# Designed miniproteins, single chains, continued (5), part 4

Each design is a single chain, and the fold is of that chain. pLDDT is the mean over its residues in the fold that is shown.

## One batch from the design tools (miniprotein)

Design m16111
Fold by ESMFold2-Fast:
Structure m16111 (fold): chain A 75 residues (1-75)
Amino acid sequence: MPSEEELREEARRLAEEAAKMFPEYKEGLERATKSKRIEEIAGVLRGAVEGDKTTAEAYLKLAEAIAKEDEKREE
């Protein structure tokens, strides 16, 4: 299984691809790649890249929301 480091690197690559298509999400995607929930973020971003435009937008918003919730918990 990939390590957290490998998952974060994968998430960054996927986020870079997504940000090229949807520059509006660039900041949120950068935050998502720094989340403690990197495994969830990587999975969501894989779905975004493999989906159609509507699915991609939904997944990118979800990734941003997960990252923000992780930051708010402060555990």
Scores: mean pLDDT 71

Design m16112
Fold by ESMFold2-Fast:
Structure m16112 (fold): chain A 56 residues (1-56)
Amino acid sequence: SSMEESEKKIIEGAKKSAELGDVVGAQYALKEAEELGLPKAIEEARKALEEAMSKQ
């Protein structure tokens, strides 16, 4: 479904932001996941934000 595709894209974007230490990108991914109400994407984006912040 289109929601599953959105979830995948958000998670992939969040992981890339985490790898790069891009806190702003990780925050954006979390906001998008929360706006769409995608629990798995929210969980993964939160983890990505923590990782990105640890690299700052």
Scores: mean pLDDT 84

Design m16113
Fold by ESMFold2-Fast:
Structure m16113 (fold): chain A 77 residues (1-77)
Amino acid sequence: MDELLEKAREAYKKGNPIEAVKYALEAIKRDPNNAEAYLLLAEVFKDLGNEDAAKIYYQKAIEVDPNNERAKKLLEE
């Protein structure tokens, strides 16, 4: 499993969005096709009230995984 993505999820669950963004971005740098890392960034930015950034990351998740049903549903909002 991607250790950076798991650290990002842990930080997000603990209420540390800055650390969550940091680890998710590092995961993307190592694997630009990591749709789950883009989805996590989208969820973090949505929770921070930055809907424009959230939408951009949902679209990135679809670009790297066109069959990602979660990202498709969230982008349709």
Scores: mean pLDDT 78

Design m16114
Fold by ESMFold2-Fast:
Structure m16114 (fold): chain A 61 residues (1-61)
Amino acid sequence: MEKALEYLRKGVEYLEKGDYEKAIEYFEKAIELAKKDGASDEFIETLEKAKRGVERAKETG
């Protein structure tokens, strides 16, 4: 769990810097670790929503 949250924080940091590609990469790593650790479906959905939000922000400019 802790490592998934760490990657989530890194994703947010890159998002704040405008580095959407790195933000998406770290959110994907957070999702992968959350799934391996047996995280709740709600937590995984939250991470997937965050990733989709960044993808939309990148497309919209």
Scores: mean pLDDT 79

Design m16116
Fold by ESMFold2-Fast:
Structure m16116 (fold): chain A 98 residues (1-98)
Amino acid sequence: LEERIAADPEDAAAWEALGWLLYREGKLEEAAEAYRRAVELDPEDVGALLNLGKVLFELGKLEEAREYYEKALEIARKRKDRFSETAAETNLKKVEEA
């Protein structure tokens, strides 16, 4: 993934995959940076938006997490993606309860 990003730093899917690996290693701040890059390159990637929101929530950045979950919800609703819509709604409730 790092090799793939070094070859093409505008590969949104590679940045999303790097964010996932960093998240699994507990490197939350680095994971957030990788997911931010993925979202910057593909702003309508609902998966990247949801993952960025989740990492920001775990970092205690509740207002930023809410913004990305709301963006994911809007896009999921436009696409009639029920699974992503439910995921965004569930995560927004967790932010409101925090």
Scores: mean pLDDT 82

Design m16118
Fold by ESMFold2-Fast:
Structure m16118 (fold): chain A 104 residues (1-104)
Amino acid sequence: GLEKALEAMSQGKIDEAIKLLEEVIKENPDDSEAWLLLGNAYYQKGDYEKAKEYFEKALKIDPNNAEAWYGLALVYEKLGETEKADEYRKKMKEINPEFYEKVK
């Protein structure tokens, strides 16, 4: 499940994590956490367009996922869209101020 994907990510085994997360999503396509972790994995690979797509998928399932809003903010920073990045950081702060304080 998700635990093996998280372990693979923590070890820098990003392609292994992606493969494990794709299996999770095949079994449960409404798993917002699995879509979030796919976004994180593709962000780590520098594939910002795929990262954006998967963070947006996570937010469509769970719009209160502060980590996915943070992921979108990071993607938009890499794409040079600073105004959108700031907007999504503000959304993250409104949803989970404790998480915001941890990552700023």
Scores: mean pLDDT 87

Design m16119
Fold by ESMFold2-Fast:
Parts: structure tokens; sequence; C-alpha cells
Structure m16119 (fold): chain A 61 residues (1-61)
């Protein structure tokens, strides 16, 4: 789900609890606006391509 993917990204990128919460909400917002990106983001996470996840989410803003 979007919430599960946003949580995984927050854990990977966030350095502390405050940053994790910010990343979670920003990621959730992007994926709710662009649900078509969910499958690609999940694939990048499975591949360990964290930089690819960040770039994709930034390009969708």
Amino acid sequence: SIDEVAEKIAELIGKNEVEKRVVFHETKRVLERHPELLEEVEKLIEEGNIEGVIKLLQSAR
C-alpha cells in the first residue's frame, strides 16, 4: 500500500524520527497524487536503488 511504501522510504532516508515523519508525509502525498508511480517505486526499493527512489519522487513534485 502507499502507507507501507512511504514508511519503508522514511526508514531508508530519514536520519531521525523527525526526518522520518517528514519523508513519510511528503512521499505519501506524492504517491497519492501519482499512484501510477507506486509499482516503479516498489521495484526500485526491491533493487536497493535508493537514489533512484529519491530522483523519481523529486521529479514528480
Scores: mean pLDDT 82

Design m16120
Fold by ESMFold2-Fast:
Structure m16120 (fold): chain A 70 residues (1-70)
Amino acid sequence: SEADKKKAIEEADKWLEKYAPKLSEENQESLKEEVEELKENLNKPDGLSAEEALEYLKLLVERLEEKLKE
């Protein structure tokens, strides 16, 4: 649903704000680009389903958590 896509976008922004300060400037820029690309895909009329969007979001979180663990 559109509500689920909107939630995914909001969660992506929240992650960027939460995790970016813990990364180098170069990695912050890369993360921001990845998040923007995800948002663009989520906003396409015939693009990602809400379920696929949330799946991509979860993968992004897992990658960030793995990086912070080390």
Scores: mean pLDDT 69

Design m16121
Fold by ESMFold2-Fast:
Structure m16121 (fold): chain A 102 residues (1-102)
Amino acid sequence: MAVKEAKEAVEEAKKALEEAKKAKTAKEAIDAAKKAIEAAERALRAARESGSEEAFKYAREAAEYALEAAKIALKLADKEQVLEAIGLVLRALGLLLDVELA
């Protein structure tokens, strides 16, 4: 169950990263990064609840996709969006740290 949930979250985060790469506006990239981060958070939750090493591996992959999506959002962000985009990058980095410390 947890491994399947984490794996599905990786595919969702990867799809969100592809949406971020295709984004023409900062808003589109921010929305995509949020989806990737939410998927990575679900993968980490599944890994923590199960204690599964395989689920933690998927949580790490999802967090890496989320970080790349957040970096794209930050690159496209204007003055009004930069703080939100920085917040997304920090949130994705926090997920990676949580995986490494688990």
Scores: mean pLDDT 86

Design m16122
Fold by ESMFold2-Fast:
Structure m16122 (fold): chain A 85 residues (1-85)
Amino acid sequence: TSAKIEKLNEVLQPRAEELEKKLKELLKEKKLSEKEQLEATKELLIEALEELNLPEKELEELKKMIDELTEELKKQAEEAEKLKK
């Protein structure tokens, strides 16, 4: 959903460069599957949100958006893997 992605981008923009560096380091150290990459990305995004000291209600809503997006992407990755088999 574009509205959820836009909201997450706006909130996380100050942390974008740091998140990208952390994700690149994680990917270089370990050859992660697509599902593992999505899970690691989810954890990094949640940590970044927690560091922003957002109001608890907004933080909970953003965490829920990340969970929903991550689950959707994991399902798409599983379908893609079945096609390659």
Scores: mean pLDDT 73

Design m16123
Fold by ESMFold2-Fast:
Structure m16123 (fold): chain A 75 residues (1-75)
Amino acid sequence: ALSAEGRAFAKTADSAQIKVLIRLLSDPRPAVRLAAAEALGVAGSKEAVEALKEAAENDPDPAVRKAAAEALKKI
């Protein structure tokens, strides 16, 4: 099998994990939203583009907005 063996670190996020991280972008705690945005950027999932764009434009925390914008640049 070519593509999913021995490199778990950068490509460990399956579709279910990506959906959980997208959900965490709506968490009431800014620290959780920040971590979710960074994790989505590392995962590089196109499924997260819309949610990350909304976070980058609308999140009340400037650190979360910056993290979401940086994550979008990686996708």
Scores: mean pLDDT 74

Design m16124
Fold by ESMFold2-Fast:
Structure m16124 (fold): chain A 100 residues (1-100)
Amino acid sequence: PKTEEERRQLEAEVWRSLGLMHRSIGEKLYAKGDYEGAAESYELAIRAFEEAIALGADPTPELAEAYRLLAEAYEKLGDKEKAEEYRRKAEEIEREIAEQ
């Protein structure tokens, strides 16, 4: 009973939910001082949100926040270059949202 479009929308929602789950895991790891585990979880969240966007969903605000959280994790790990790269990526996405 589901059209191909309805199935695609459901798949996009599953990817968005997976992204939110990985972000939540990353936030818990960050709170415990596991910055390496937090970074890995945030990278998984970013990939999930990008897949949801490719399927027509709009988790762009969640994607921007995940990049910001990833930058904070790399800053704690002492990787200033990666922290600045991902912070700029978050700011660029946030600017695109603000211009809509």
Scores: mean pLDDT 87

Design m16125
Fold by ESMFold2-Fast:
Structure m16125 (fold): chain A 55 residues (1-55)
Amino acid sequence: DVEEYVETFRKLYETNPELKELADKLTEAVKNQDIEKAQELSKELEELVEKLSKE
């Protein structure tokens, strides 16, 4: 479920400072119009979420 996925991500984001740092960098890259960096950081964030959400 998309909503459950979002809730899981939100919990990981709030409880894991590494995820928060990556998300903050991603947001900054988007605001700076650095699409290449945004894509790179997005992939790193996705991989981290998958690792942390895996039992």
Scores: mean pLDDT 73

Design m16126
Fold by ESMFold2-Fast:
Structure m16126 (fold): chain A 68 residues (1-68)
Amino acid sequence: SEVAELVRKALEALEAGDVETAKEYLRKAKELADVFLSGMLDEAIEALEAGDVEGAKRGVRAALELAE
């Protein structure tokens, strides 16, 4: 799945400490995702904008499991 690939790249960027690159991948994934998965990706982006990197990582991991 292209969505799963983008979400995985976002997680890799977060693990590398690159929040801006992670947000770009999450936004791209959101454009291709269904309504439910899109909501999870929005929540992860909002967590990153609030500085909650650990919360965002948990959300991205959950979204990746769903997208697989």
Scores: mean pLDDT 85

Design m16127
Fold by ESMFold2-Fast:
Structure m16127 (fold): chain A 55 residues (1-55)
Amino acid sequence: LPDAEEGAKLAAEAARAGDTRAGVRAILLSHQAEGEAGGNAAAEAATKAGREAGW
């Protein structure tokens, strides 16, 4: 679903920027769109982006 893809993208951008609040919002948005699977996907995207940013 487009909402889940957008949520994962926002979570990754928030992780690169170090914006915890935006990251949480993106994960909640993905959870609303696809339930637990959407939230987990957004959290994984944030973790990967954080590692790529040198976290």
Scores: mean pLDDT 68

Design m16128
Fold by ESMFold2-Fast:
Structure m16128 (fold): chain A 65 residues (1-65)
Amino acid sequence: SHAANRAAAGAVALAAAGRGEEAVRLLTDHGMPEEDARRAVELAAAGRYNEAGRVAYEGLTASGA
């Protein structure tokens, strides 16, 4: 979905900028469980941006991925 794609991309960008707690809030505000959101943010903070985006997108679309 467009919303899930934008939320995933936004969270990765926030985490890459050192704004990890804001990234977690963005993902959880869009329905992602906090544990999964933190995992995606940790991947982005480690520079693993493609994996972070995939995990975030899949987490947001868990019922439809």
Scores: mean pLDDT 81

Design m16129
Fold by ESMFold2-Fast:
Structure m16129 (fold): chain A 80 residues (1-80)
Amino acid sequence: SAEEHLKLAEEKVAEAQRALKEGDYEKAIEYATEAARHALEALRESEDLELILRAIGLALEAIGLAFEAALKLGVPMPSL
């Protein structure tokens, strides 16, 4: 369900933030990628505007965490 995917996205965002703080940048990218996947699945299953906006917000946060971790690893990223 969309609500289950939102919960998993929130949990994976928290794990990505923790890994980033601990200096485990590869793990931070992994968790951020999983968070983005769950957020996009929630978006796909959502018919409620509130859930859609939450899913978009979580996806953007996950993308930001992945970029931050990748920059710390020295991976070249395109400018937005």
Scores: mean pLDDT 83

Design m16130
Fold by ESMFold2-Fast:
Structure m16130 (fold): chain A 118 residues (1-118)
Amino acid sequence: SVTLTESGGGTFKEGSSVRLSSKVSGVDFKNSLLSWWAQKPGELLRLVASIDGKTGKTTYGEEVKGRATISVDYSTSTAYLDLKDLKKEDTATYYSVVFDGTNGPRLAFGEGTELTVV
């Protein structure tokens, strides 16, 4: 009943900016933790950013600190990841993940959106 639908990936030039979006349904954003994770070919899944929907507190992975902004639009139930000054090393599949603590701890994962930096 929970779904995350990512969009905004594609092929982008080094030094440009991108906005990735995740449309979330079946959870209350204000009572969830939403995070973005990147998986590079041959690497482990790594945290990019998270936001606590209740407190608005954000965290960022060291690799993207100062280049990434995570935000949520409560009216549309959409989470955003803005990445600026894209590097070739940002090439990865980006997954949105929501943790819902309200109905027993559960995680929902999106299908991912692919970002290629050229």
Scores: mean pLDDT 86

Design m16132
Fold by ESMFold2-Fast:
Structure m16132 (fold): chain A 53 residues (1-53)
Amino acid sequence: SVRLETLALLLEAFAKTSEYIASISKNPEVKEENLKGAEELREEYEELKEKIE
């Protein structure tokens, strides 16, 4: 559905944003938290993608 497609795009955008923050951060805690967050968002994206297809 269009709603699920939109949510998937947002999850991908949020994951990319968290990955970027992790890449530029000098703080180890911020890096770890953002990488973990991106991983979780990527997992949600894959789950939603199965419903869209």
Scores: mean pLDDT 81

Design m16133
Fold by ESMFold2-Fast:
Structure m16133 (fold): chain A 89 residues (1-89)
Amino acid sequence: MEVERDEATGTTTITVELKDISPEEARKLGEEVRAAIREAAAAGAKRVRLVIKKAKSASDENIALVIDAAREAAHEAGLELEVEIEELE
């Protein structure tokens, strides 16, 4: 997971790579994303952009677990959330 802050736009970008992982590992990653969103909110972010780089072997269910965790954390923090999904080549 990578976190980048852009102070000029107030946007924090969180990038995660999803490969062939277990649902338990996906839930753990979701909790790490939640923590990153809470820290972004505490630092004064106005928006979070979640970039999911998925391998072809990544399950849609695991992707949904991470996105749902991010949506809940952003909603609780009062932040706008943008989600982008990219395939790993």
Scores: mean pLDDT 83

Design m16134
Fold by ESMFold2-Fast:
Structure m16134 (fold): chain A 70 residues (1-70)
Amino acid sequence: EVEELVKEAEELLEKAREALEKGDLETAQRYLSKVDEIAKKLKELGATKEASKLLREALELGQQLADMRA
């Protein structure tokens, strides 16, 4: 369960990076939103360290997205 959620979030982060590289900001934002949802589920399951790591990576990509929107 936890391991499957982490894997799904890592795949979504990779897709978000690819979308940002292509300039598809809307698609990147959708993938990052899904990562946030998975991180929330991980926190509810007590996987706080895994959730924190995923949120940190999502925040880094989110900052890149915000910079590209400006």
Scores: mean pLDDT 84

Design m16135
Fold by ESMFold2-Fast:
Structure m16135 (fold): chain A 84 residues (1-84)
Amino acid sequence: MIEEEIKKLEKKIKELEEEIKRLEKKKEELMEKLKEAQTLEEILRLIGEILRVIGEILDLELEIKKLKEEIEKLKKKLEELKKK
């Protein structure tokens, strides 16, 4: 049933949005540590970790975008089926 498929995709989006919130918080914590970093080695390590977290957030945002597009396609199919 298309409605069940939409619900599953919406649940997956919600889970990915929670993961992004967790990663955003981690990014903020790393940025605070960066302000207190005293050595070039610590600064470079923290920048590397921040960039990795940003990369993960961008990947998750792209996944959410794809899932939202899939939900829109399924909603259109559901509307077509209701018009029969």
Scores: mean pLDDT 85

Design m16136
Fold by ESMFold2-Fast:
Structure m16136 (fold): chain A 88 residues (1-88)
Amino acid sequence: MEIFNKRLEELEKELAKDPDNYKLWTQRASIYVTLGKYEEAIRDAEKALKLDPNNWLAWSVLSAAYKGLGEFEKAKEYREKAKALEAA
């Protein structure tokens, strides 16, 4: 837990300097999924997708977060979206 908390603090500082960096939003969203913070992960992944809708990692994070919330149909849709973009 401490390692992820330190990385979240670093990402918060990096995002304050560069809020248009979709990769930073995606990285923080991924950590939130690992911590079971699915609603926070969805918000950050959606911000990343607003900046770059072709970011297959952010679609993958949305899939994982919705699966964590028990929304399996949305998780499947976003997983399929991520796979299509990764294969392109």
Scores: mean pLDDT 85

Design m16137
Fold by ESMFold2-Fast:
Structure m16137 (fold): chain A 57 residues (1-57)
Amino acid sequence: MEKAIKLAEEGKKAYENGDYDKAQKLFREALVIDPTNKLALDLMQKLADEGKLKDAP
């Protein structure tokens, strides 16, 4: 879905800006809409592997 792709792209921008909390939130929202979104899944896995995945405030 276009909405999920847009959210995943915004999450990628937040990730590149070092805003991991915002990136995590955007990827989670993308995955609620489209659980098969590869960009969101790949970057969420990368956040988890890097120890940056945590609860958003």
Scores: mean pLDDT 77

Design m16139
Fold by ESMFold2-Fast:
Structure m16139 (fold): chain A 81 residues (1-81)
Amino acid sequence: EKPAKVKVTIDVHPLRSEPRTLEIEKEVTLENADKFGREIAGLAGALGGTVKIEVIDGSEEVRKKMDEAEKRANEVAQALR
């Protein structure tokens, strides 16, 4: 299936440094969407940031998986409060 273009924005507010925004653009297939979602959730958890995932070009099924990945990433980040 056609790979989806996905943009991930992670806003981080570390205690000892200035707030920063990380932007990641990646082509995601339906097969690797779950793995990518898990990687983003792990990164968000490690950084304690807020996550936004935007599907620029992709199928409805990839969008659904990315919506779930965004939700999971923010849940993991919130657990580190």
Scores: mean pLDDT 75

Design m16140
Fold by ESMFold2-Fast:
Structure m16140 (fold): chain A 60 residues (1-60)
Amino acid sequence: SDAEKARAALAKAREALAKGDIAAAVEHVAEAARHAERAGDAEAGREAAALLAEIQAAAA
């Protein structure tokens, strides 16, 4: 389901961020946001937005 794909993409984004792979983290968080939107999952959407802010802070 899109909700499951959103959660999987969020997990991959967090893993990429932990490894310092900013490009992969951005790609996975964008994927998570798209799946969250399709699922109507506002919680997953908020998590994707928060994670994107963390990725941007790490890239600065």
Scores: mean pLDDT 85

Design m16141
Fold by ESMFold2-Fast:
Structure m16141 (fold): chain A 86 residues (1-86)
Amino acid sequence: LSEESKKELEELKSSIKGSKVVTLQIVLKPGVDDDTPIRQAIEDNGGEILNSSFSYGVVTLTANLTPESLDAISKLPVVKDIRLVK
């Protein structure tokens, strides 16, 4: 994760206190075509995948995330960026 994404993630964790769900866009590192670890981390922690796309060698997921699912995916080495959907 970039330093900007880490800071935004900490602010998001504070804003979703009390089991609030947040919709985020998760960008995987280029060349990663197996999104199974990300999907499993989201689903196992009460999140929901809304959309997935593969374009120019990059997988992007849009998901409803709980604080627990956010924490789980932030620890995965295949995650490049996490962004707010507005």
Scores: mean pLDDT 74

Design m16142
Fold by ESMFold2-Fast:
Structure m16142 (fold): chain A 88 residues (1-88)
Amino acid sequence: MVKEPSEEAKKLLEKGKELEKEGKLEEAIEYYKKAIEIDPDYYEAWENLGEVLFKKYEETGDEKLKEEALEYLIKAGMLAIQRAVEKV
């Protein structure tokens, strides 16, 4: 069974979401990465990281950000499926 994310990781995710809402995409990325560092199984942190990188790609046209976003979104999807399979 996948462990629930720590309170610290959850706080970092919420701060990242606040920064993203303010349009501070670079700062949001840093907070999502910190949440993943504390809790690598926190699929929501991977998902939000992928989404914010994709938004930055849409603003800059930087293809590397698109590729990174896709990798993180795939990681989030895999973790979410794993969690769902273990939830009986």
Scores: mean pLDDT 80

Design m16143
Fold by ESMFold2-Fast:
Structure m16143 (fold): chain A 62 residues (1-62)
Amino acid sequence: SVKAGEIAKRLAEAGVPPEHALRAAKMVMEGKSPEEIAEALRELGLSREQAELAKRIVEEVL
C-alpha cells in the first residue's frame, strides 16, 4: 500500500528503528488504528515520545 510505504519512510526518517517502522506499516495494511499502532510500538520498547510521534505520522498519512 502507498500509505503503508509512506508511513514506514516517515517513521524511519524520524529515527524509529527500521524493524519497528516496518511493523507499523504492516499494522496499517491490517487496518489497525493510529492508537493501536502507537500502543504496539510502546510494547516493542519505543519511548512515549517516539510512540506519540509515530501516532501523529500515521494520523497525517491516513
Scores: mean pLDDT 82

Design m16144
Fold by ESMFold2-Fast:
Structure m16144 (fold): chain A 67 residues (1-67)
Amino acid sequence: MKEKIDEILKDLPEEVAKLARSIANQLIKAGHEDLALEVAELTARLAKEGKSVDEIIDEVNRFLQER
């Protein structure tokens, strides 16, 4: 799972990738590997759509609150 997350985040801006890895690692440690993968995929999708770092943070936080 960690390797898949790293591959998803590999081509993202460093600041975005670092934030997403931090959140994903916390979720993995809590036993939520599927949720960690979903966060990484959501972050990559939003970054590819041209969303700013702040917009990505807001969307990821909303996603986590709805779970």
Scores: mean pLDDT 78

Design m16145
Fold by ESMFold2-Fast:
Structure m16145 (fold): chain A 70 residues (1-70)
Amino acid sequence: SMAEEVVRLTAEAAEAAAAGDLARAAELEAQALALLEELKEVQSDEEVLEIVGRMQEVARSHAAAVEAAL
């Protein structure tokens, strides 16, 4: 589904950023945001907020892992 693709792209962007590949991270983040905007047109605000929540959790988990490695 498009929602799962947005979350997957967010996770891949976070992994790329953690690996120092900022160009790849930016590309993947742009793709995730473009799909999220498309989802906002076809899904309810409640469904979009759920997807955003999942994206935030993925980003937070990766950020915490990076911080723990420092």
Scores: mean pLDDT 78

Design m16146
Fold by ESMFold2-Fast:
Parts: C-alpha cells; sequence; structure tokens
Structure m16146 (fold): chain A 91 residues (1-91)
C-alpha cells in the first residue's frame, strides 16, 4: 500500500511537472493532456486513502481552469504547486 502510494505520487508529480513545462512553452494541448494524466493518478491515490490527494487535486483543478482562461503562467504555477505537494508527500 505505502509503496503503491509513493509510485502514484511520483507519477502525479512527473505529470504535473510536464504540464507546467508545456504551459510555460505555450503548449496548451500538451499541458491539458499532462494535467488530466495527473488527475488520473490523484483518483487512484484517493481510493488508497492518501491524505495528499485532495490538495494535489485542488491545485490541478486550478491549473486546468487557468489553462482554459488562457492564463498559462497561472496554470504553470498551480501545476508546480501540485507537483510540490506530491513530492513532499513521498517523504
Amino acid sequence: KEEEIKELLKKAAEYAEKAAEAARAGDGGSASVYLWQAFEQVGKLQELGSEAAKEIGEYLEKAIEALRAGDYESAAKYAEQAAKVAREAIE
């Protein structure tokens, strides 16, 4: 269980980091794909009872809303926050 949670947190962080990079590059399509892949990991984390899942999901939702509004800078910052929460939860 703990090992599975750590792997899902790593994947969520990696996808959120890729989403931030894509958003900073102005690639909204790739950013959207990576954000939704990160959300998939968060859904699995919620099923396993990870306390970090809610906070990660909230930042990913804010990132998607910013992306839809064309605010790529805010989208990248929220995706970076999601990745940070996921990385800190691995410790």
Scores: mean pLDDT 86

Design m16147
Fold by ESMFold2-Fast:
Structure m16147 (fold): chain A 62 residues (1-62)
Amino acid sequence: MEEDIRAVGLTLRAIGAELEGNYDEAIKDYEEAIKLEKSSKTPDKNFIEHLEKRLKELQEKA
């Protein structure tokens, strides 16, 4: 299975949760997306950094 595609899907779900004000769900989805991307055969460092920055911003709101 393409881990990067799954990570993208989780990221989109996290963005949706964030827009709805459901920060706990968004945080969970971002954390899972980061884990999946890091475990892929070709981890996208820029994507991981972007997700980690977003996660930090959300944690400051929670």
Scores: mean pLDDT 77

